# Designed miniproteins, single chains, continued (2), part 82

Each design is a single chain, and the fold is of that chain. pLDDT is the mean over its residues in the fold that is shown.

## One batch from the design tools (miniprotein)

Design m7010
Fold by ESMFold2-Fast:
Structure m7010 (fold): chain A 114 residues (1-114)
Amino acid sequence: SSEEKKVNSFAEWLRKIANGDKEKVSALKEFLNKTLVSEKLKEEILKKLKEAGEIAKDESKLNSEESKKALGEVYEAFEKFKEVAMSSTDEEKVNKAAEEFIKALDKFIEVSKK
């Protein structure tokens, strides 16, 4: 699939997380609990994914080139975070990947509030 299709599917997933979709939220929590990510960073990820999903419900917040680029960066950072978290036994490396994912989420949230 094209990157646009992947980002659009990711935005739909974010909206489901924000809506408290039990199956999507449970799967996300189960995934995080299998990783070496610290409890503090797990809570931050869950909080910011919910906030990003609330923003993604408003199509006007996704119309700027800056917001579209930032959402794409969140998607790429999430894929990289999952890959590192699933393949690495290095707690520091996993937590750095989580922090980079959180930075991408923060950027998307900030640029989309304009």
Scores: mean pLDDT 87

Design m7011
Fold by ESMFold2-Fast:
Structure m7011 (fold): chain A 116 residues (1-116)
Amino acid sequence: MVTLTESGGGTFAEGSSVTLSSKVSGLDFSKSGVSWWRQAPGEPRVLIANTGGFSAASVNNPEVTGRFSVSKDVANSTAYLNMTDLKREDTAVYYTEVLAEDGRFYRGEGVEVTVV
């Protein structure tokens, strides 16, 4: 079974930095891209970044380009979202998603990030 476990959430001051992690199990992480998504209260979910699988890593949301970066550690099966210069509008649930070989999307429960 494919499992994604996010960590690093909490309450952070505006202007601070935090790194979120997602530990991935049950698939070949070397070939898989992990996408980072967020959903703010009362808003639709939006794609933030992708670590890449066959493509290069990218930050996909123009609102966070230049402040956020994304990477993966294949040896540790972990994807990272590095968030800098946090703003109150970054308050959201952050979670990861992968497309597995069975054609299904698997998603973690996410972590809450609150910026005060």
Scores: mean pLDDT 79

Design m7012
Fold by ESMFold2-Fast:
Structure m7012 (fold): chain A 100 residues (1-100)
Amino acid sequence: MLAELEEAARALDAALAAGDVDAAEAALARIEELALELVREGRGEELRELAERLRPEHPLGAAAIEAALARAEGRTKEANRLLLPVEVEIGLLLMKRGLA
């Protein structure tokens, strides 16, 4: 799970850099699924540590992990705030495609 979450986070940054919205949305959904499972197992602190490690090179993947952790913990307003950089990037790509 933690290794799969790291792969999904890296895939999100790669998809956004490539302009692949469908791949980015798939990676984001996978991050949210895996984060929820890890929080249910009491492993939320490992999610924080992973996000901190990824932030310098994969800032959008790190933001998505932090948002998913906040959402899994019931902090919906904080989760929406933390996800904003990812949503902005997706919005810019959709606007470039004429779909925003």
Scores: mean pLDDT 86

Design m7013
Fold by ESMFold2-Fast:
Structure m7013 (fold): chain A 86 residues (1-86)
Amino acid sequence: VEELVREARELLEEAARLVRELADVIPDAEALIALLEAARRGSPESAALAARAVAERLAATSPAARPAAELARRAAELAERAAEAL
């Protein structure tokens, strides 16, 4: 569980970094970065919900955002597994 949370946080941090680099081409980049940072600070359950929402938004935005969307999606999956493990 602890390792799943750690890996999820690392993926959220990297996703936020990529969104910052693409801020000029991603609408609402500041809001998405804030959600990713909130996910890192929250419970695994809240992190999973926030990361999944960000991943879906990024995937719908542009092809350039796909790497960040993939990182956020993986973080959501790990956070979901951590939440289910109690």
Scores: mean pLDDT 80

Design m7015
Fold by ESMFold2-Fast:
Order: C-alpha cells, then structure tokens, then sequence
Structure m7015 (fold): chain A 60 residues (1-60)
C-alpha cells in the first residue's frame, strides 16, 4: 500500500482501539467513532480527522 493509505489505516485502527478502551464513556466513544467515520468518508482529509480524535484521547 502507499504510505498515505497505510498511515490512515493505522490512525483509524488507533482511534477504533481508543473508542473500545473508553467504551464506558459513551460520549467520548461516540466522538471518536464519528471522527473515524468522517475519515473513512473523506480519505483526503482522513489524517486530519484521526489526528483530532487522537488529540482528544491524549487529554484523557
């Protein structure tokens, strides 16, 4: 796969993992999954969405 596609796939995996880890916080898990869905629907801006989601996780 191309580097950009690999980076997006890794980012999505990390966001999904975080959503599972914080499943006891439904508001946070929903925000993370919403951003992952946006990244999947708009791959050109996908890295922006996954980075935003990971920044939210970092504050937890």
Amino acid sequence: EEEKELELRIGLSEVEGAAKKYSDNPELAKKLRDLAEKARQDPENGLEYTREALEIVEKE
Scores: mean pLDDT 77

Design m7016
Fold by ESMFold2-Fast:
Structure m7016 (fold): chain A 80 residues (1-80)
Amino acid sequence: SHEELVERARELAREALREAERLAKEGRLEEAILLLEIALGLLGIILGVLKLIGGSEEALEAIEEEIERLERKIAELRAA
């Protein structure tokens, strides 16, 4: 279902953010950024699939919010 796909996307974003924060604290900044960039790519694929199968506006917005969250964290880490 579209709802299940949104939930998986949210879990992916949450896990990627937690692991990236952990890597950054260890001084592994490049690996943290790479992990977030990979997660962004996966979220982009999920968004594309949802658009293709006629996902609801709410589902599309939920994925776009997670994408923006990861983009913000990448920008923050690159500024460090």
Scores: mean pLDDT 87

Design m7017
Fold by ESMFold2-Fast:
Structure m7017 (fold): chain A 62 residues (1-62)
Amino acid sequence: AAAERAARDAEDAVANIRAAAAEHPDMEVGDAEAVIRATPTLVQPAGAGGASGGAKARAAAA
């Protein structure tokens, strides 16, 4: 369903943010956790733009 896809896209966005934080180990672990906590599962439903937005974010991360 659309809601499930939106949730999946939001989860992928969170995973991408987490991966980006891991690429900068210079930053303290607390900062990485703060970023993850500041981006709850809902992240930015409007910004997610549905499945299309999620796919683009994934391609950019690759």
Scores: mean pLDDT 57

Design m7018
Fold by ESMFold2-Fast:
Structure m7018 (fold): chain A 103 residues (1-103)
Amino acid sequence: MLLIPKYPEDEVLPADPVEQLIQNTLGLIRALVERYPELSPEERREALEQVTAFAIGQLSLLPDPEAALKKIKEELERLKKEHPEVGELLDEIYEAMEAAVRA
C-alpha cells in the first residue's frame, strides 16, 4: 500500500481511554461471536459469563457508562446483522450490561 496517511503525533495516536475501554469490550464480544459456533453448550455458558463479567467491569470504569452502552448497542446491532444466529447471545450480554449500569 503506497498511501501512507500523515503520521499522527498528537491527534489520534493516544487513544481516548473511554474509547479504548469500549473497543476492548467490543473486541472480546466479536471474538466470542466468531468462536461461538465451535463451542460446546457448556463452553458457551462459561464464555458468556466471562465476557459479560468483563464487559460490566469495563463499563464500571467509565465516567459515563450510559453513553458507552449506547455506542456498544449500535455496534452489537451491526454484529447481529452479520451473525443473526447469535442475536439472542448479544441481547443477553447487552441486557446484563444495562442492568449493571442502571443498578
Scores: mean pLDDT 74

Design m7019
Fold by ESMFold2-Fast:
Structure m7019 (fold): chain A 82 residues (1-82)
Amino acid sequence: EELEKEIKELEEKAKEYEKKLDELNKKALELEKEAEELRKQGDLEGAKEKLKEAIDLSVEAIKYAVDAVVYRKEAEELKKKM
């Protein structure tokens, strides 16, 4: 039953990082849409600022994506040993 607890903890960590990844990706997409609207209105500086913010969030999202994958793989390996 200790193995079940370890699997649960790893799955919970993976879910937490996946949720953070989804939040960051959603915000980045919203900023990209705002940048496109600003570009269409001729506000190139505003569009550039929103795109930089979106890129920064996407870079942060990559870190959470890596952690989520690692924790999920560890949980699946432990499940195979049950």
Scores: mean pLDDT 85

Design m7020
Fold by ESMFold2-Fast:
Structure m7020 (fold): chain A 101 residues (1-101)
Amino acid sequence: MMVTVEVRIEGSPEAIAAAAVAAARAGDEAGAESVIVELPDGTKLLVTAENADRVAEIIRRRGVTRLTIRVVGSEEAALKAAEAAVEAARKAGGRAEVEVK
């Protein structure tokens, strides 16, 4: 059964970029269906292991300090991707909240 896990992150652009990269890479490894980042202006970006570094650059250049990551997949895959995002954000001094839908 597919679930959606949302991770809401607040911190430096470096913390947010790190979380987006971690979510995309962990999601790909665990077999998540999609990882989507939503910027504060409502822009939605599909993030993959292939484009994660490009999305991180956009986050850093735009000075994004708040972001929602939405992971869609199996409960196991979505939670692994969300946990990776939370860990990366917190290691970089950011804050993260997780909601399962």
Scores: mean pLDDT 87

Design m7021
Fold by ESMFold2-Fast:
Structure m7021 (fold): chain A 61 residues (1-61)
Amino acid sequence: MEKRLEALRELGREVSQLTDPAARAAVIPELSKLSDPSLTEEEFQRAVEEARRKIAEAKAR
């Protein structure tokens, strides 16, 4: 649980750095999915990777 909370905090900071509202809106569903307690570790890691990829793409604009 602790490591999941840490990952969510880090992703939240990165999302707050996005200036494009549409990019933030696109990432929010991924962050909401990460808050689902029924996610397996594999599903959680995949969702984190997807969120990071979307954030990186938005920041590269």
Scores: mean pLDDT 74

Design m7022
Fold by ESMFold2-Fast:
Structure m7022 (fold): chain A 76 residues (1-76)
Amino acid sequence: ALEEVEKKAKEGDPQAQGILGVWLAREGRYEEALELFDEALKIDPNNTSVQNLKALVLARAGRLEEAKELADEAEK
């Protein structure tokens, strides 16, 4: 069921990378989710949707200072 999303994420589709990252985060696999968000941000550093997802996953993982720094950077 994830094969098409995984294929698109591997091909550099930031929307697919975001979707796959959310799936991993729901399973508690926060570090793998963050890696996918970082890959998407390498393609489009101004992707606010991915930035927001990364901040939410950092907060969910208890990494509140990193989540705050990312949000503060987006407000500059």
Scores: mean pLDDT 77

Design m7023
Fold by ESMFold2-Fast:
Structure m7023 (fold): chain A 62 residues (1-62)
Amino acid sequence: SAEIQAVRAEGAKREAQLQAERDQALAAGNRQLALQLGIELGVLRIKTAVELLALQAEEKRS
């Protein structure tokens, strides 16, 4: 569906942004910032997965 594609696209965009920031932090030797960005990336992935599961479940009920 269009909604599922939109959630996937937005999630991928945000993941790419956080990955780029984390990689910059690692390159700069900022381990604390890299760890924090890694946690944020993990949380984003879980939130995106939960939203996708909810949308897929709604489509199966319809």
Scores: mean pLDDT 85

Design m7024
Fold by ESMFold2-Fast:
Structure m7024 (fold): chain A 89 residues (1-89)
Amino acid sequence: NPHLEEAFRLLDEAAEAIRAGKGEEAKELVREAARHAIEAIAAGADPLEVTNFVFRLLALSVEADLLGMEEVAETAREAALEVARAAAA
């Protein structure tokens, strides 16, 4: 699924932005990744791969919290919830 592949690629970029201390860039990358994941769900993406994406967002939120990036952590948690809700619909 090209949307899900792009979603994971954007999450990898968000992780690098977090480690570089680039909070605004990380938030935008997380939001873009979630948008692609929701498009992938609408296109019939594998539920297991979507579940793995949600776990990656939650792991990213923990990493952001540990680095003191509270807004990035909150953005990743909200994105995880949004993607999980889309998958349940």
Scores: mean pLDDT 89

Design m7025
Fold by ESMFold2-Fast:
Structure m7025 (fold): chain A 85 residues (1-85)
Amino acid sequence: AAQEAVKRLITAAKGVLKTMDYMSLEIQQLIAKSFADMAETLYKKTGNPLLKEVAEKFREAAKSKTLEEMKQYVEKAIKLLEEAA
């Protein structure tokens, strides 16, 4: 179900946030891009506009030049995902 996919994405994003300082910026940008694609797929499947905003936040995380900036976007995406769950 779409709700289960949203919950799995929340768990995955929180896990990445906890390990973010141990991964290279480039790897984290690729992970954020993957999460954006997952959120966009969920948006197309559900029509929930919060999931579109989640995809946009993960896209911004993927473009981030610093870990601090990326962390802020990932945290915003998690909050929106929790509202969509």
Scores: mean pLDDT 85

Design m7026
Fold by ESMFold2-Fast:
Structure m7026 (fold): chain A 66 residues (1-66)
Amino acid sequence: KKKEAEELAKKAKEASKKGDYKKALNYYKKIVELGETDLAKEISPDVAAPATPENIAYVKSLVDSL
């Protein structure tokens, strides 16, 4: 569980660095679905880039759903 979520977190950060924010958000959603909300909160600034209010609100809504 944690190890799987950490691998997803690495993939989300790499996708974000490449500018593939849709792919990064998909990995982030999988982390949230695994119940690793603390890890999801830690990486949320990375996957919400560019840091628009809409992207931040969307990421926050996924975390709040758990």
Scores: mean pLDDT 66

Design m7027
Fold by ESMFold2-Fast:
Structure m7027 (fold): chain A 60 residues (1-60)
Amino acid sequence: MSEEELEREVVLSLARMILSVARLAGWSDEEILEYAERVLSRNLSPELAEAALEEVRRRL
């Protein structure tokens, strides 16, 4: 598996995990996006964080 394929899988997995947790917590769409931006920016490169945030936004 290439690094690009692994990065894509990580992005999708993190987006799904964030949405699952946030929905269980009863957060609004705005709260979910704020949380996702903070978590993704701390754990991923700027490019991957942006891609993961777009996935979260698309699934809202």
Scores: mean pLDDT 78

Design m7028
Fold by ESMFold2-Fast:
Structure m7028 (fold): chain A 95 residues (1-95)
Amino acid sequence: SALEKKKQQVEEAFAERRRERLAADPDAEARATKEGEEMSRLLKEIAELKKKPSLDEKEKKELEEKEKRLAELISKLLTEAVDRALELEAELKAK
């Protein structure tokens, strides 16, 4: 359909822009992937701690530290995502 063709054209345009971005900063995606992996690991470790019926004092401190680190990572990723969205919107308005 016409909508499916337009979607493919948009996806191809974003893929081309992704290639241009990787040429400018090839490490940017590697850094983002590593931070995403750390976030996934923290989520798993927090879930495992919360599954326990009771936590000792040391485990409570570990949970608090992991939750704080996760919050810091989420805040950073959200800030970077907003900056990226604004950059893409500016590029779409340019010739």
Scores: mean pLDDT 72

Design m7029
Fold by ESMFold2-Fast:
Structure m7029 (fold): chain A 60 residues (1-60)
Amino acid sequence: SLEEQLQRVLENIRRLADKQFTPEEAERIVAEFEKRLAENPTLQQAGDFVEELQRRIAEK
């Protein structure tokens, strides 16, 4: 289902944030993603956020 796919993306983002950022920053990133999904629960939104997060990591 869409919900299961979005849940898997959330778990992947949480894992990635935990590896690349401080605990406080990781919590904010996950909260930001959950907020965006609450406003627009689509796989496109989830994919766009993953790309944005990967760019943030690469620019460090």
Scores: mean pLDDT 83

Design m7030
Fold by ESMFold2-Fast:
Structure m7030 (fold): chain A 76 residues (1-76)
Amino acid sequence: SVEELVAELKKRQEIMDRALEIIFEKYPELKKEFSNESPLDVATKLALKSRTDKKYQEILVEFVKEYIRLKKEAEG
């Protein structure tokens, strides 16, 4: 149903937001750079920057690891 789809999308957004909060705590400079952007927009920009900058590549890997960890915890 549409209601089940909306609930699933909200859950995914909450997990992504939590993963980004962890990354922003480790890299405060990123929080300033990506202020006022959605979690999806931040993830997209990190992916683009990771193609040419090793620092952003390492940060993206950490973000993905935190997202996977949080998703597993949320799913049991």
Scores: mean pLDDT 80

Design m7031
Fold by ESMFold2-Fast:
Structure m7031 (fold): chain A 77 residues (1-77)
Amino acid sequence: KEEEIKKLRLIVKEILDMIAEGVSKEELKKKMEEYKVEKKIQELFLKLNEALEKGDSEKAREILKEIEKELKKIEEK
């Protein structure tokens, strides 16, 4: 259980690093599908990528908060 949560957090960090490096939307989708990331989390990462591409730091911050909220739901029993 703890190990699965740690693995999920590691995947999240990897995806955030890819977004920060400017990886394409297609590559980002492929990576998230490969890791079997939950669909709602995938949609949030795609929105985060778009916000960062547009330089909208306020929107990016709100999306990061929503991702954290969804991760907490997955970490529940």
Scores: mean pLDDT 77

Design m7032
Fold by ESMFold2-Fast:
Structure m7032 (fold): chain A 62 residues (1-62)
Amino acid sequence: SALSERGEELFREGEELFKEGKLEEAKELYEKAGVLFAIAGDEEGLERAKAKLKEVLEKLKE
């Protein structure tokens, strides 16, 4: 669906920001991607977004 495809785009942008160490910006993109995957019923996409959100939140707590 268009929502799932947009979620994948946002997830990829989040991945790039995460690699650059822009953790707060990466978090926002992973959150938006997760919302779109959830609305689209894309369970695999949602699980990926949740996993990356946990990872970025752990790094932000350091």
Scores: mean pLDDT 87

Design m7033
Fold by ESMFold2-Fast:
Structure m7033 (fold): chain A 102 residues (1-102)
Amino acid sequence: MEEEINELIEKTVEELVKEHGLSPAQRERVRRYAERLKEIAIEKGLSLDEVKTLANLFKELVRAGASDEELDAFIEAAEKGVTIAQFYGLALLVERELERRR
């Protein structure tokens, strides 16, 4: 479980770096948030499906250009619960899409 969670988080970071052309500084930023998410997943005993849900939302938030404040809020939501993080992440993505259309 822990090794599978670690592999999933590492894969998520590498996919972001390769697919979205992140600079070394941006990669380091993403890795710091990914490590926090990994710690929460292990501490709370999250299932692989729950970790995949959080990792996918995190990836989409980074892709959408989420700020440090927004990523910090997402991590805090994940610490409170997967459902809370899911709701926050989806709401933020919808808001970003609406801003993009204006």
Scores: mean pLDDT 80

Design m7034
Fold by ESMFold2-Fast:
Structure m7034 (fold): chain A 90 residues (1-90)
Amino acid sequence: VPELVEAVRKAAEAKTLDEMKQYLREASEIARKLGLPEIAEYLEKAANADTGADIAKYLSKAVQVAIELGLPELARALMEAAINAMKLSQ
């Protein structure tokens, strides 16, 4: 889980939407390797989204899954990434 949190934090700190999407693709691959398929699916959908609003939407769905799985650090990193997606789209 720490490597997944780090990859999502890089997306939260990204300075462009394209850079953010690259880190979200990396995070999706890490989530698949860790056996977190629902997290991986939402991260992949976020990485393939066309707008910051859609990226934030899918990341918010991933936050809900992370909370249900008892992964609070991942949920926090996903929320920060969702906020960054909205900032970068404005």
Scores: mean pLDDT 88

Design m7035
Fold by ESMFold2-Fast:
Structure m7035 (fold): chain A 61 residues (1-61)
Amino acid sequence: PLSPEQQRLLDEAGVIWQEVLDEAVAAGETDQDVIFARVRAALVARLGADAADAVLDYVLG
């Protein structure tokens, strides 16, 4: 099972992911590679590189 800290990171990452998607849609961005790069950048900026990598590994791996 996930620790409370890991669950918090996943919940926070979900909010960040949705914010980036909403901004991309509003801007008319449809390139999935560009959107994923923005998601990763936002996760790194707000959670730190190690936490961002852990979240992306969990969600995408």
Scores: mean pLDDT 81

Design m7036
Fold by ESMFold2-Fast:
Structure m7036 (fold): chain A 110 residues (1-110)
Amino acid sequence: NIEEEVKRLAKEVAELLRKLGAFEAAEAIEKDPLNPENLRKAVELYTELLLKRTTSERDKETLRNTREQFLKAIEDIEKRKRLEDAANLLYALKTILEGELRRLELEQQK
């Protein structure tokens, strides 16, 4: 059931966002993951948080480009309202957030 998959992914993404300190973004995604406004809010808050932690101009540019790609994907979700597109976006967010959390955990071990 794609609706259950979207809900599961939204919960997992929200939990990862909370671990990274993006509490408002986590609440927005968990409350209604199919709402394009909530997805945009999560992407914007997450990007702002990571940009504040990033010192490399190359990494900042990568974050800005990733933000633009996610915002474009959200526009497509808003127009087509396909649950599969929402699931794909949430899975991509989960993958990036898991990578960032792993990076922070490794920094704590130094």
Scores: mean pLDDT 78

Design m7037
Fold by ESMFold2-Fast:
Structure m7037 (fold): chain A 104 residues (1-104)
Amino acid sequence: LSELAEKVREIAKKYGLPEEGEKIAQFLESLNLSPEELDLARAIADIAAYTFGLSEDQRTVLEAALLVKLATGDTETANRAIQAVREGNLPEALKLLAEAVEKS
């Protein structure tokens, strides 16, 4: 999770959202999900990136969104973030993920 958290921080900085990126990264670093849940999120993100031609940044934020969905159960906000990733709107996706993390 530390590598994913660092990637999220760097992506968020590119879009002028360092506070949102830090909130998401800290949440990811605090996760107590099973190895199976972590592997599932990674596998889904990899398959989606391949299938839909997502950038590496989109794939990374998608993996974070899947983990937030699994950990919080907030499917509505996480699904909106996933849709934003698919649209290439990473700033919106990062804002939505930060909101989901703060509510949990």
Scores: mean pLDDT 85

Design m7038
Fold by ESMFold2-Fast:
Structure m7038 (fold): chain A 61 residues (1-61)
Amino acid sequence: SKEELIKEASELARKGTELAKQGKLEEARQYFEKAAELLREAGDPASADLALKEAEEVIKE
């Protein structure tokens, strides 16, 4: 269950990065926020914080 949440969060973060590269910044932000939420539910708030930082760096808004 925990591992499944982390895997799903990773896939959402990858999609967010792809959307950001396409200039779809609002959609990218939503994907990173969903990834962070899943990581928090998995009991990994540190990885959730990293996902949000990555979102900020990629989107830069």
Scores: mean pLDDT 77

Design m7039
Fold by ESMFold2-Fast:
Order: sequence, then C-alpha cells, then structure tokens
Structure m7039 (fold): chain A 100 residues (1-100)
Amino acid sequence: MEEKEKALELIDKLESLPSAGIFRKPPNPERFPEFLEKAPEYLTLEQIKADVEAGKFKSLEEVYEAIRKLVEQLKALTPPDSPLYQAAEELEKAIEEFVK
C-alpha cells in the first residue's frame, strides 16, 4: 500500500523534529493529571506509528486526523507558554507542509 509508506514517511519526519522526544510518552500524570483524565485516548506519535504498521488505519487521511487530534489535545490541555504547546505548533506546521 503506497499510502502506508507515505504515512510512515510523515511520522518519521515528525519524529525527526527537535521537540519530538516529548511525544514518545504521554505527559507526566503527576504534573498534568487533568490532561490524562480529559484525554484517556491520547495517542503518542510512537503509538500512531505502531498502528500504521499494524494496518489499523484505512487511509492516509485517518493518519492525518489522528496527528491533528494529538495537536488539538496538547493545545487545549497545556499552557500556551509550555514546551508541550510549542511542540504541538511545530507538529501542526510540519503536517501542513507535508500535506501540501
């Protein structure tokens, strides 16, 4: 599936970003308890990549939506001046550049 290769290419590009280390694990529950309570379905980039490799996404568009949801959750549940919020903005821009 050509779309699977494209999805993995996108995720590899996102994982190469300077802030990508933040997305390998969910936010620390002791520092962000409200985040995990409000977003129990939160997927890291590592989990999205594993799901792509396992064939759990039907289309490249579903992969884009999963990453956009990750960005949306980070922006909604973290302070605008936090490293997590800034990392979410970096991801959002990288997706826009890749999609177009």
Scores: mean pLDDT 71

Design m7040
Fold by ESMFold2-Fast:
Structure m7040 (fold): chain A 62 residues (1-62)
Amino acid sequence: DEAEALRRKAREAEELARKYAAEAEALEAAGAPKEVVEKKVLLSVGYRLRAVGYRVDLELLE
């Protein structure tokens, strides 16, 4: 159903946000170019915003 799908999408987006944040930290520690690190940070932020959107949609279903 829609609520289950939204919860799953929110969790998946939250996990991807954490994954890309961790990758950005690892790349920065390894001395990777700023552009590469920034790309991972932007991906992390994007997935975090997407997760918030799914959580808002869940509230609207209640």
Scores: mean pLDDT 85

Design m7041
Fold by ESMFold2-Fast:
Structure m7041 (fold): chain A 106 residues (1-106)
Amino acid sequence: GPRPVRVRLRVRLEGVAPEDAEAKAAAVAEQIRAAAARAGVEVRVERVGPTELAVEAVAPDADAAAEFLALFLEGVAALPGVKSVEADLEVDDEAGTVRAEVTVTF
């Protein structure tokens, strides 16, 4: 049967003025939640700094994990003022884990 995949994301926002940090972080968090809902992934999003989010997700299988990541990156890239999105992805198929460090530049 399909094996659950655990996804851990650290998301950093760059180029954001201090007064805009809360609104920009909230917009990115909403894209993460929207992607998770569409992919059928359980997600917890925590704001760990003014421009930093920590994400824990549990996907029912590898296809759902891949769809979640693709939808999240696409959604964030489409946000107003975003100039670039860079993602460093580490996949451990044996452990059923995916880690990503994501930088969103405004």
Scores: mean pLDDT 88

Design m7042
Fold by ESMFold2-Fast:
Structure m7042 (fold): chain A 72 residues (1-72)
Amino acid sequence: SHMEEELIAKIDELASKAAQAINAGDVETARKYAEEIRKLADEASKLGFKTAAGHARLAYRAVERGVQALEA
């Protein structure tokens, strides 16, 4: 659906921005984008968009791992 496709595109954009922040060592910015991805995961789940929700959860975990590596 158009709405699910738009959610996936937003998740991909936020994940890309989070990856850039992680590469720059910017933990605060990476955490900000992780929180935005988490909110999109919740929204997708409530709307029944399983693909978008799964995509967001995977992206969120990837950002969390990157942040944890910077804080170690």
Scores: mean pLDDT 88

Design m7043
Fold by ESMFold2-Fast:
Structure m7043 (fold): chain A 57 residues (1-57)
Amino acid sequence: SAMDLAAARRSGENAARYLLSNGIPEEVAREVVERAIASGDPEEAERIGTRAVVLHV
């Protein structure tokens, strides 16, 4: 749904902001946002973001 897509994007963008604030490259942050959006699922998007933070920070 459109709301799920918007929520998934928000989760990806939140994770990307945190990664960037910790000096992680823009390419990695962008990939996280793209994967979150591609999932179309807010819960999966949150998992994608959390995994990226654990791996890189």
Scores: mean pLDDT 86

Design m7044
Fold by ESMFold2-Fast:
Structure m7044 (fold): chain A 75 residues (1-75)
Amino acid sequence: SSDILQKIKNALETVGKYASNVSQEEVNAAFQAIQANPDLHEELANSPKKLEAFLTEKGFEKLASYAGVISDLAN
């Protein structure tokens, strides 16, 4: 759903804005990785553990440490 993608995007951008160790480039790259996996959108929006695992596997370790906050903001 495009609504799920928009919620994830807003959550990632919020973390990037307030987390000093997260760059806008990392936020953009992480969002592109999520967008490229449409079958995972609902899972990643609703499970902080699966979001953390996905971001870690893709090399977004800084954002992965905020997976719980991202999940809370996306719901």
Scores: mean pLDDT 84

